Designed miniproteins, single chains, continued (4). Designs and how they scored, part 102

Each design is a single chain, and the fold is of that chain. pLDDT is the mean over its residues in the fold that is shown.

## One batch from the design tools (miniprotein)

Design m15538
Fold by ESMFold2-Fast:
Structure m15538 (fold): chain A 96 residues (1-96)
Amino acid sequence: AEESAEVRRLLAEEDAEQTAKYQKLLEKLIKEHNDPEAIEAAEAARKRAAALGLPRAVQELLAGEAYKVTVFSEPEERREFEAFAERELAAVRELL
């Protein structure tokens, strides 16, 4: 119990540090590119990760990845990815 409490505290501190780091990286990307669609994709990814109960650092990491994919993808590649993601999300909803 005491060992578990100490491990939980160390993990929480690490998660807080990683969260702050990923938040700063995402803020920098938003300031540099200012893409509203990429911002929306990042928010959607964060909400999905939060719904799954993932740590805050993972939520921010996935938000940053969604932003990068949206900003740096070719328009055609992005359209294919969106169609794929919509099908996957629909399949998951049918299983729930």
Scores: mean pLDDT 69

Design m15539
Fold by ESMFold2-Fast:
Structure m15539 (fold): chain A 100 residues (1-100)
Amino acid sequence: MSLQDLQQRLQQISQQSQSLGDDDGYYLSQRSNDLISRAIDYIRRGDNQGVREVQTSLQNISTISRRRSDDPSRTPEQRQLYRQHNDVTDQSVSTISSLI
């Protein structure tokens, strides 16, 4: 899967989070999408330090989405979106690593 495909999945997740009234999920997905855009720019520029910083940020977001996927105060639908978000961020880190 390309970084563009992963960004499209994040856009779908953000829209679904908004429809479920989960602003936290919406903003987290937007932040992940922005980080992937920054990774693409850093890769283009050969900025390996910038790429590593983005990977660390995506890993931190992955931890947040995994924690929220297990949060009993959230609806089952919201928790499922956080699992999907976690899968996308993990795939993003792996894909970025294959490009540097």
Scores: mean pLDDT 88

Design m15540
Fold by ESMFold2-Fast:
Structure m15540 (fold): chain A 72 residues (1-72)
Amino acid sequence: MDALSRFLGLALRATGRTPETLELLSGLQEAYAAGDVQAVERYGQQLLSLVTDPDARAELERLLRELLEELR
């Protein structure tokens, strides 16, 4: 499973299926598909701010770094 799929799945589980998290995940996917590094970082940081579990947050931070590196 690629870093994007892992990030999306973990973020959804860590934040729940709220309209806000679903909208941010959609925005992240569109930004990633477009190769928009700045938008991926922005949506990723917003999703991280919604995560209260420190272990899930640390893994999401690692996956976000992988996503940003893949786009460079």
Scores: mean pLDDT 82

Design m15541
Fold by ESMFold2-Fast:
Structure m15541 (fold): chain A 72 residues (1-72)
Amino acid sequence: NAMIERRRKRVEEALKTRPGDFIVIDPKDFDEEAARKLIDEAIERLGLPQEVRDAVYKSFDEAVKKVKEEEK
């Protein structure tokens, strides 16, 4: 949860400021599967329902997708 918020804020900053010398390399080498597993573990520990899991994953995927699209 906190990890997703942190990632979302970072993506927002990158999209908002987007300085000329700012290069986004992390998304290309970002291990999405590992990140998803960590999120799944956190949700399982909290005993959250599938609906919450779906929302969390969707938010995470959207953030990662936006960062990758900016690289195009």
Scores: mean pLDDT 56

Design m15542
Fold by ESMFold2-Fast:
Structure m15542 (fold): chain A 68 residues (1-68)
Amino acid sequence: MEKLKEIAKKLIENDSDELITEFEREVYRLIQEGKYEEALDIAKEALKKNPKVERVYGMVEAALRKKK
């Protein structure tokens, strides 16, 4: 959780594809652990700061919908 928050903070200041990819990896781990509500919340917060996170947010939304 803390690592995801740190990456999200860096995405505000650095428009780095590498950071977005790392953020995606950590969010995917939360989904695999069944914590997709937490994954959705952190992805939504990051999306407010950096639009490039939209693909990660979409991935979490799709996983949450598929679970139902």
Scores: mean pLDDT 72

Design m15543
Fold by ESMFold2-Fast:
Structure m15543 (fold): chain A 65 residues (1-65)
Amino acid sequence: MLTFEFEVDGVKVTATVDGSTITVEAERPLSQEQRDAAMKKALELALQAIQEQLRQKRQQEQALA
């Protein structure tokens, strides 16, 4: 299970990826367009996180910057 926190149009969104299921929760209600964008972003972040972990050696020096 992977959890990501990000913003869609200034709304704070938490997305949880568990296998093939993506759950999107927001601090306030999302429109259909914002929900679609959030799901797409969550999937992209999950794929990026997996790939970035393979490069953690480089990120040890610039983990935050």
Scores: mean pLDDT 71

Design m15544
Fold by ESMFold2-Fast:
Structure m15544 (fold): chain A 83 residues (1-83)
Amino acid sequence: LEEFEKLMREMGKSVKRLGEALEKGELRAPTAEERARAEEYARQLGFPDLAALQKALLHPSIAANPLMAEIALSLALREVERL
């Protein structure tokens, strides 16, 4: 529960950072390692797959874009790993 709450808090910050990166035109796709960590994290939290975790954490408009959802989640996971 605490880990999920930390992830939700960092998702809020990551959405802001995502917006800043979008304004600067500097968006990158997540690495294969970042995607693998996100999938494992989804399973650890009891979600059936990464898409279910993305829908739970992200606004529907962001979750509907797979690339934006992956970028936002990868940014949030990096911050959670530092806490």
Scores: mean pLDDT 63

Design m15545
Fold by ESMFold2-Fast:
Structure m15545 (fold): chain A 73 residues (1-73)
Amino acid sequence: SEVLVRVAEHELRRELERARETLSPEQAAKLEAFLDQVVAELRSLLDQPDEEFARRAQELARRFLELLKELLA
């Protein structure tokens, strides 16, 4: 669903902008590049059944948050 992609992008981008205060420019660029990849992959799933979309979207979002936690540690 396009709505789910927008919600996921909004939440992940909010976390990225919050983290910019503590991340180096290089770390922020790395996280932003990964966020852009996640959004692109989520958009590629728009034609998939909702169950498959949700499963894969959750995995991509978890990877983003894991990277964010690692960079903030």
Scores: mean pLDDT 80

Design m15546
Fold by ESMFold2-Fast:
Structure m15546 (fold): chain A 93 residues (1-93)
Amino acid sequence: SEAREMIEKVANAQVEIALELGDPETAERLRESAEARAGMSEEEAEKLKQNLIEKTKLPELKKRLEEAKSMAEIGEILAEEIRKAYEEEKAKA
């Protein structure tokens, strides 16, 4: 399932960050939430993708999302942005 691949890639990034922050309970809840959302239909996933593209104010990120070839690639792009945001905040602290 394309929707499952997208959700799992995003959840994996969030889980890794939660574990790095010493919060295994949040990591487990994130895994459970991802598993529940993995039942999302392909139509719901496509609508989510379009909503994400529309709400994205960063031109470079918007272009990457629009050019993505699969929902899995959307998941990879979002996972990279989540990790980047975390590393930037960590560097400021």
Scores: mean pLDDT 78

Design m15547
Fold by ESMFold2-Fast:
Structure m15547 (fold): chain A 68 residues (1-68)
Amino acid sequence: MSDEEILESALAMAEQLIRDLVARGASREQVLDVLDRFVAWLREKEGLSEELAERLRRELVELVDRLT
């Protein structure tokens, strides 16, 4: 799977997770904490490079700011 495919898939999953958490009344801080754990899990399971993980973290912060 390409880096772009991994990013697109992860962002799509994260968008659904963010929407669900916000609908349940989670704060921005709580959402970001969950997403930090999600990125850590992806690094361990999918073997993401440090550069790709950092890019994903930046994209997730922007996504949270758009959805909250």
Scores: mean pLDDT 81

Design m15548
Fold by ESMFold2-Fast:
Formats: structure tokens, sequence, C-alpha cells
Structure m15548 (fold): chain A 98 residues (1-98)
């Protein structure tokens, strides 16, 4: 049903968020090791992927609102909040490698 579809979509988005968190951690370790250019490239890539996920989450929220899926909207709004927090953290790390 619609609830199961929303839960699966949220699960896939959360898996991608966890992959991007690992990329952010790798970038931080590269920076700590003095590999500034490699860290910068990884942070820029991670930011682009997060901005794409933000766009997808916003589209999904719009779709679930049209379907009156209040549970799906709530879950996707939580995902959007996590993406926005990561975008902020990546941007803060990018300022260090400029």
Amino acid sequence: GGKEFAEKLVEELRKKIEELKKKLEKGKELYKKGKIEEAKELFEETLLELEILEGLALIAIGVFKLLNDEEGVKLLEEVLKEIEKLIKEVKENLEKVK
C-alpha cells in the first residue's frame, strides 16, 4: 500500500544519507592528513549529491501531500531535515579548505 511505499522510499533515502555521511567523514580525515585538495573535491561531490537528494525529498513530499499520505509526509520531512543538517556541515568543512 501507500504506507509501505513511503517507508521503502524513506529507507532508500536514509541509506543514501548514510553513504554521504561516510563521504563527509572521509573528507574530514583527508583534511586532517593534509590532503586539502582531495578533501575539497570530496566535500564538493558530497554537497552536490546532498543537494540532489534535497530536491528529490521535496518532490516526494509534494507527491505524498497530493496523495493525502500524512505519515509519508512526516517521514520525508524528517529526511529533509537530516539532509539540510548535512548540507550545512559540508559547507562548514568547505570553508576550511578554501
Scores: mean pLDDT 87

Design m15549
Fold by ESMFold2-Fast:
Structure m15549 (fold): chain A 80 residues (1-80)
Amino acid sequence: MSEKVARAVGLALRAIGDMLDGNYEGAVRDLKELIELAKEFEKEGHKQVAEDIYRIALRLADMLGEAGKEVKEEAEKFLK
């Protein structure tokens, strides 16, 4: 769990870095990987961790506007 949590944080920070550099394609890729990791936490029964990761991905994707639309829709699908 701790290693996967560190990976989730690392992916979120990488997405933020890509956004700051104007690399929106890289940011979208990082957020898609973050969503896949959230799905793994959900499969393992770690619902709260998965929800927290989906919320982070949603917020960052929302900031990307049109480029983040697909990631935002995927994150919303798994949130209540």
Scores: mean pLDDT 83

Design m15550
Fold by ESMFold2-Fast:
Structure m15550 (fold): chain A 98 residues (1-98)
Amino acid sequence: MEELKEELDRFEKAAIDYAKKKGLTDEQIENLRKKAKEFRDEAVKIAEELGDSPEAELRIQELRAEFYLELAKMLGDENSLKEAEKILERVREQRAAL
């Protein structure tokens, strides 16, 4: 659990640093930070409830994909948006197969 929290904290920091380098506005950065916190809190709940199960792993991957989609929308890059949508669809298909 503590290892997951550290990983999620590093992920949030990396995403915020990346967004700043790409020139996102302060308002977009604050929205991204709020979204990252929501994903972190939900990922922790999933891990606490489901443990190291394949279901937990796929649900956390789905949350990461949703976060990436939000970032891609803020960047306004059509290619990033299409890639993010494909990643999310793939993870959802894998989860449905469990």
Scores: mean pLDDT 79

Design m15551
Fold by ESMFold2-Fast:
Structure m15551 (fold): chain A 99 residues (1-99)
Amino acid sequence: SETEKYLEELKKYIEELKEMIKKAKELLKRELKKSDILLAIGMVLRGIGLLLDAELLIKKIEKLGDKEAYEKAKKLYEELKKLYKELKKLAKELFEKID
């Protein structure tokens, strides 16, 4: 169904943010090159894009009238927001480490 497709897209956004967080944590374990700042910036910008796309998907799910799917989508979006906050914090730590 369209509802299942949109929920799976939200789950993919969560997986992408988790992978970016993992990469940011690995960067923090090594000596940083100045070019690694551009990777951190790119990850933050991509994370913003995922949040915007997720907000649009949630509105689409709401319009389909499936209340259970809408509640699941809201929970996935709250998880996505928490992951983005973690990514931003890690990016800040990366910027501070290279200074």
Scores: mean pLDDT 87

Design m15552
Fold by ESMFold2-Fast:
Structure m15552 (fold): chain A 73 residues (1-73)
Amino acid sequence: MEKIDFDIKVDRAVSADPGATALANRIVDALVKEAKELGIEVTVNDVPMGVTEAAKQAVDALEKARKAYEEAK
């Protein structure tokens, strides 16, 4: 079968603050759901960093992947 050699690495923010962890989980879940709908493989790595920074990096990565898919049409 034809295969798209394209994947995304996503850093999942992990914090001792339950509120920050819940927000990070929601953002990562949304990203993974959209990527799965596009058939894009996503690797999630737990990284202790700020939620906002991790979310921005994840969104940027997904947007790049989506553009690659659109161009591949």
Scores: mean pLDDT 61

Design m15553
Fold by ESMFold2-Fast:
Structure m15553 (fold): chain A 74 residues (1-74)
Amino acid sequence: SGEERSLALARALAELLGLAEVAREFERLAREAIASGEVSPELEALAREIQAAWESLSEEERLALFREAAARVA
């Protein structure tokens, strides 16, 4: 599904950003959110941490990282 692909991409991006522990916790909480229909504050906090790391990159670095993450998920 689109949600499963988005989750896999988000996890791959977090791992590529060097946030392996954050990526593991993010996936666990995201799967719980998908199952329950509820987004926890902890999941939102981890998502913001990943977003902050992503936004610290240049546009060129983001594109390169996104392509690598997409290749890993395909």
Scores: mean pLDDT 80

Design m15554
Fold by ESMFold2-Fast:
Structure m15554 (fold): chain A 97 residues (1-97)
Amino acid sequence: SEADELYDRVLALVDEIYRLAIQKAKEEGNDELRAEVERLYLEMVRLIQEIYDKNPEKLKEVLDIVEEALERVKQAPSAEDAYRTVKEALEKIKKLV
């Protein structure tokens, strides 16, 4: 279904955001920030699963949020900026549950 395709695309982008944010934290030697990014990733995946189950029509809005977050994380000058971008995306996704 269209919702299944959107869900798969959203999760793929979330995985890419996570990979990039973790890599930045590792390059800076910031183990605490790496752990916080992991925590945000797990919460984001759980919320997206809940949206898919309860409000699949909102997956397009989730896609827009994660696409914008990915572009910002790619351009983030520091691990802290990447972390803040992920945190802001998570807060936007929470409003869609």
Scores: mean pLDDT 90

Design m15555
Fold by ESMFold2-Fast:
Structure m15555 (fold): chain A 84 residues (1-84)
Amino acid sequence: RREADEAEKKLMEEARKRLKERLPDREELIDALFAGDPAILEALELPENSEAPSPVLAMLLGVEDSPVARELLIDRLAEGLREL
């Protein structure tokens, strides 16, 4: 996987912050998700083989042109993490 550039790092940090605001006691799971932990990816049914630095970043880049789709993605990730 390639390294994230500055804009991608900012996008990931904003998504991570929003998830931590929704799930303040789940920081370790959120950090594991952004690190691409296989167990978290499997539990959330996320693809493993992404060319992006993180599977979450790949999903965020796929919805960057739609604020509605981005919020929906964050909502779905938060719900999945809450069930873990």
Scores: mean pLDDT 72

Design m15556
Fold by ESMFold2-Fast:
Structure m15556 (fold): chain A 91 residues (1-91)
Amino acid sequence: DRRARGLAAAEAVAALVGAEPGPVSEGSLLYAELVHAVLTEDREEEKRLLEEIEKIMLEKAKESGIPWTEERKEEFRKKLEEEKERVRAMA
């Protein structure tokens, strides 16, 4: 199963970067699928998962009453790009 495989890959990546899991369970599951898409070089799935993660982050920011500003969006994208490059380097 792609999700289970992605989760295993995400755990391996987390171990390499100091075992730092994501703060949200929903984001952690999407992160696992993102790692799988990056490792399999599935660019279409990678882009779809990034959009889903951004939607969830926006919804959580709205629920918390914290605005989802361009600054926070940039920091989020920067961290995701760094993780994608680390995953690609590992593959």
Scores: mean pLDDT 64

Design m15557
Fold by ESMFold2-Fast:
Structure m15557 (fold): chain A 80 residues (1-80)
Amino acid sequence: SPSEIHLRIVRGLSPEDAAAVAARGREAVEALLARDPNASDAQLVEAYLDAAIATLEERGHLDSARLARELKRLVLDELA
């Protein structure tokens, strides 16, 4: 589920950094839905995870960003 993916990605992060990842992911999903209300589950997951990865990298959480990239690969393969 999206909640389980988020919890895996932010594990070990500060509450501030975890909240930033959630906020940026949510903003990316909302921006996609504003452009395309019929966006697929795969497109929504990709938008969330791409924003999460960028936020993690900007904040120096390179191991968490690597995990997020791996989870993106696995989830998108399952949705294909």
Scores: mean pLDDT 85

Design m15558
Fold by ESMFold2-Fast:
Structure m15558 (fold): chain A 81 residues (1-81)
Amino acid sequence: KELLERYRELAEELERLVEELGLDPDDLSSLPPEAQRILREIAELEKEGLVRLAREVYGLPEEEIERFEKEYDEFIEEQLK
């Protein structure tokens, strides 16, 4: 599926940057802006996939999906500061 393909491409791009720059992937504060951008794009794709599962497979109420999206966005912003 398109989301999985995009996720894989971004993950491979991030791995290349980590290897080329000798970065520690466990230390997010050491990542350059380009690597942080890729991580944000990966996070957005993961959120989109999870929202799709919640709606199409589990049939969760819209209010629960909205809460999840907000909490996910807040979590990602906190990690990438």
Scores: mean pLDDT 72

Design m15559
Fold by ESMFold2-Fast:
Structure m15559 (fold): chain A 92 residues (1-92)
Amino acid sequence: MAELRAEALAAMREGDARLAAGDLEGAIAAYRRAAEALRPLAEAGDAEAQAAMASAYAALGRLYAQLGDDAKAAEYFALAAEYAAKARELEA
C-alpha cells in the first residue's frame, strides 16, 4: 500500500479509538488527518481514496453534529456525499 494510504488507515483507527473513549476533539483531529493524507490520492482519481475520504468526512459531520455545530456538520456531510459520488461514478 502507498505510504499515504497506511497513514490514513492509522489515522482512521486512531479516530475510532478516540471516539470509543469519548474524546470527540481527538477523534475530529484524527479524522481530519486521515482526510488530508487521502487528498492527493483522491484528487488523482483513486476511487478507494475517494471512498475513504467520504467515510472520514461523514465521521466529521457526525462529530460536529454531536458538538452542536450544525453548519460544519452539514458542510462535512455535503463533502462526504460528493466524494462518495466520485468513488462510485454516480455522475458518469
Scores: mean pLDDT 81

Design m15560
Fold by ESMFold2-Fast:
Structure m15560 (fold): chain A 91 residues (1-91)
Amino acid sequence: SKLEEIRRKVEEKADALLAGTKASPEQARKAVREMEKFVDENKNAVIADPEAAELLLRTAKEASEMNPEVADEFQRLADKLEELLKLARES
């Protein structure tokens, strides 16, 4: 299903975010931008799968702790995911 495909992409993006954060600040910034783009393009699917949103949120928070240089970008992503998770719980 489309939701299963999106869930797989979520897991791939979470892995890429952690790997990028460990590699360099530049790779971390690239990974967070790709994650933000994915979330923006798939908002309804993320709202339909709150466990996927929680996985991304936890990953973004973990990544921000590992690389303070990009913490602002990670915090913006975390705030966006928390808002989507709230919408999912209210639905």
Scores: mean pLDDT 76

Design m15561
Fold by ESMFold2-Fast:
Structure m15561 (fold): chain A 64 residues (1-64)
Amino acid sequence: GPRIVARFSSGAHARTVAGELVKAGLAEGYELVGEGTVVITAKDEENGEEARRLVERAGGEVLE
């Protein structure tokens, strides 16, 4: 699925938000690539758009 690169204020916050997206069935998985940066693999483009909105609402910055 589409990949979303998102930055948060902390790695703990990034892991929490990415984990909630996986739990909600919007993402297949995630990888923490920096202290506050995660790469989230969405299941499809529709779920990717919803995941981007949830990242932004949780205080994350969508980079890609």
Scores: mean pLDDT 82

Design m15562
Fold by ESMFold2-Fast:
Structure m15562 (fold): chain A 79 residues (1-79)
Amino acid sequence: TATQIAYDSGEAAIGAGKAKNGLAAKAGAELGSLAGVHAKDAEGAVYAGRGGEIGGRMAKSEDAVKTGREGEKRGLEVG
């Protein structure tokens, strides 16, 4: 489901960050936050966004952190 994609993508973004893969962390944040918004699951979208911020910081990827913040904002707008 879109809700499962949101939470799974958040976890994947954190895992990508641990692997120092900022591009994958960014992709997880973007995919997960959009899936959460599509499902009208504000918490899932926020979770995916914050996962991207965490993963981005671990990978030292400013783009992933920025994308994660945008995802969090999208989630807050629907909640």
Scores: mean pLDDT 82

Design m15563
Fold by ESMFold2-Fast:
Structure m15563 (fold): chain A 84 residues (1-84)
Amino acid sequence: MELEKLTKRGTEVITKEVLALPEYKDVPKEIIEEAAREVAEYLARMVLNPEEFPDLSAQEALERALEILEKKIRELSEKYKKEN
C-alpha cells in the first residue's frame, strides 16, 4: 500500500518535471508517464527498504534512476513507432 502510494505520487512529480525538459518535447506524454512510473517505483523501494541498498550512495542512486528513465523512454519510443 505504501509502495503504491509513493510510486503514484512520484510518477506525477517526475512526469511533470520531465515534460518541462526541452530534450523530451517530442516524446508522447504516455511514454513519459510510463517511464516516470518505473523510476518512481525504484525510488519508492529505496525509501521503504533501505536495508536492500545499504552501500548505495545518493549519487549512485540518482545515476541509476536516470539510467532507468533514459532506457525506458528509449524502449517505449521504439515500441510506440512499431504499434503506431
Scores: mean pLDDT 75

Design m15564
Fold by ESMFold2-Fast:
Structure m15564 (fold): chain A 87 residues (1-87)
Amino acid sequence: MTVYQQIQTHIDGSQSVIDMGENLRNNGDNSGAITVSRSTIRNLQRVRDRVDSATRRGDISPDQGRRLRDRIDRQIRRAQDIISQAS
């Protein structure tokens, strides 16, 4: 598995956890939704740091890094929206 593919797998996993957070909020578990979403944001921030490090080392191209960061930032925003709606 390439570094790019490994990072994509982590982003895809975080998407599933965000979907779980939305489900918890929709079912009235606001506390659970906030907890899961905050954890997901922290994990996505670590993945973003890995993208920056991999781009600097040349393990992924600058264009690949930009696309991964765009995906991560959209997922962080979605998780923040869940927290806002659950608060």
Scores: mean pLDDT 88

Design m15565
Fold by ESMFold2-Fast:
Structure m15565 (fold): chain A 99 residues (1-99)
Amino acid sequence: MEEERERVERELREALEYLEKVKKEDPELYAQYKADAEAFLARLAESLARGEENLAAAKKGKSAEEQERLEERFRLTRDALLLLAEAIVEGKSLEEVLA
């Protein structure tokens, strides 16, 4: 149960560490990532709406335990993607994001 949360946290940490290096060593590339993240956020809103629709369909006919698992997986993925995109757009460091 905690394995999915630990995996998502590890992947987020690795991504933020990479972004810190790019921000310091290649500000021009970081500016490009910021533009790409803004475009990604526009697409993400539509993707999240579709994800919620798919989640509702997937939960039909499932046990309460299976529904809870699907809902938690969706929430963890959503929150991690939003946090990463926001960090890129705002230029936040690993320390600032995890504080």
Scores: mean pLDDT 74

Design m15566
Fold by ESMFold2-Fast:
Structure m15566 (fold): chain A 68 residues (1-68)
Amino acid sequence: SELEKLKEEVRKKIEEMIKKGESFDKIAEAVSEFIKKLEEQGVPEENILEVERFALGELLRRAHAEAA
């Protein structure tokens, strides 16, 4: 589905930036830009909210692992 594809794209982007050693601020900025692009493309609000929730979950998971 389109929603699952968007979730995988944002997850892969986050993982690639982590692999490069990018800061949390840079990763969060990139996620924000990804979400803004979805809004500009006219992606339905319900799909944008699901992708945003998924991305925030991934970021929180990574931040929690780094804090340990």
Scores: mean pLDDT 79

Design m15567
Fold by ESMFold2-Fast:
Structure m15567 (fold): chain A 113 residues (1-113)
Amino acid sequence: SLDELADEALERIKKAKTPEQVLKILREFIDKAVEAMKKATPEEQEAILARLLRVLGEVINYLKKKYSKEEVINFLKEAVDYAVEAFRKAGMDEAAELLRQAGNVLIKKIEEE
């Protein structure tokens, strides 16, 4: 399930030593979320998107404890760009736009901290 994949991704992130390793793990999770979205009903797609945003938020809170504000913001920008591109390539333009908007809100919140 996507929940099991999310829990696995978060455990792998805790063991990661660099932002680049964290980004690789998150990209793998995003790819699996896109595949789940392709098979999902509109209602299930909203749930998948909400879960992806929750995982991203948990990752950012974890990274804030280990990395500088600048590194966390750069990580978030790269993760959001990857997710938006992956969803657009899958023909999910509305989901891609929602992810871009949510990502921008998260970036602004970190910048204001």
Scores: mean pLDDT 82

Design m15568
Fold by ESMFold2-Fast:
Structure m15568 (fold): chain A 67 residues (1-67)
Amino acid sequence: SSSLKKQLLALIGQILATIGDIFDLELQLKTAAPEDVPALQAQLAALQAKRQQLLQQMDQLEQQLDS
C-alpha cells in the first residue's frame, strides 16, 4: 500500500543515516590510539546491530507489500 511504501522510504533513510555513522566511526578507528580501540569497536558493534535490526524491519515491510 501507499502507507507501507512511505514507511519503507522512512526506514531506508534511517538505514542510510546509520551507515553514515558506521563510516565515520570506521574512519576514527583507522587513526585511533590502541587504548581507544576497544571503546570505538564497542560503539561500532552497537551501530552494526542497529543496522541489522533496521534491515530486518525493512524485510518485514517488503513482505507485507508482496503479500
Scores: mean pLDDT 85

Design m15569
Fold by ESMFold2-Fast:
Structure m15569 (fold): chain A 90 residues (1-90)
Amino acid sequence: SILEEAEKVLKKIKELVDEALEQVKKAKTAEEAMKIVEELNKKIKPLEDEFESLASKLPEEDREKLKKLVEEIHEKINEIEDIILELREK
């Protein structure tokens, strides 16, 4: 189903974000962390485009089912941004 395909794409985005967060936690400088984020953005862009294409075909009720996973991904991205901010202030 389109819903299952959309969920699979989001789970792949989450996996890449989780890997990037782990790498960012090991970064010693903001420059190192920013390079990790640049590589993450290159990898997730085609997946975001695929997700948007799939989500546009879903009824609102099915999009709502994906909202929690999207929010979880957003929280992880915010954690990465917070670490970069902390590294910049050192």
Scores: mean pLDDT 87

Design m15570
Fold by ESMFold2-Fast:
Structure m15570 (fold): chain A 80 residues (1-80)
Amino acid sequence: MAEEIAERLMELAGKKEEVTSLQLREALLAAGVPEELANRVVATVNATAGSGVATKEQIAEALATLPEEEREEIARALAR
């Protein structure tokens, strides 16, 4: 699930290797993720990556640390 969410977010951002915090946030909002949850995801990814740029693997790792309920909400938004 986390890896599938990360792959879809990278596709929405139009990126293959890495995304900026802004690009990740825009992809989450475009997918219909609520702003509060999108901001939390971006903050978690930034903490995991240690920089303002994240790879698909770092996004997946960060998503895996989120509560299951939050991951399911993101997955539902992406399925729309």
Scores: mean pLDDT 81

Design m15571
Fold by ESMFold2-Fast:
Structure m15571 (fold): chain A 66 residues (1-66)
Amino acid sequence: NPVYTVTALKDVTPTATEEISLSAGETLTATLVGIDTATGKINITTTASGTTGLIPLDAVTVEMVG
């Protein structure tokens, strides 16, 4: 699976248990599970903790590593 660097543009506070929290400027490395265009969220699995969750697409930048 391709690995991505996800960088938060703003604070992301989870509104549901399936969402990932991020602080503005925080960067994490993750694999892409999918994109939910209906809700505008990206589903990722973090490489550090193996946590799978949703992040709003408008709150992050996503860059492929490699």
Scores: mean pLDDT 77

Design m15572
Fold by ESMFold2-Fast:
Structure m15572 (fold): chain A 79 residues (1-79)
Amino acid sequence: PATPLVLSPEQLAAVVAALRAAQRRATEMGAQGAPGEELQALLRDAVREALRAHGIDPSEGELAAVLARAERALLEEAA
């Protein structure tokens, strides 16, 4: 059975912080004409590195799920 990757609150907070920093950088790079593929790669790499810093080596599917969860958490913080 496929069990979704479960993050501790500390691990999720670290991923959200990394994604927030990457989003700021992506906005600056986009203003300079960087392509969307490069911006998306930056966001994915930031999440992957944050997970690896906590001893998690995510699959591509796990990475996509964590990225979506972190984006949702950022939206909740903005509200």
Scores: mean pLDDT 79

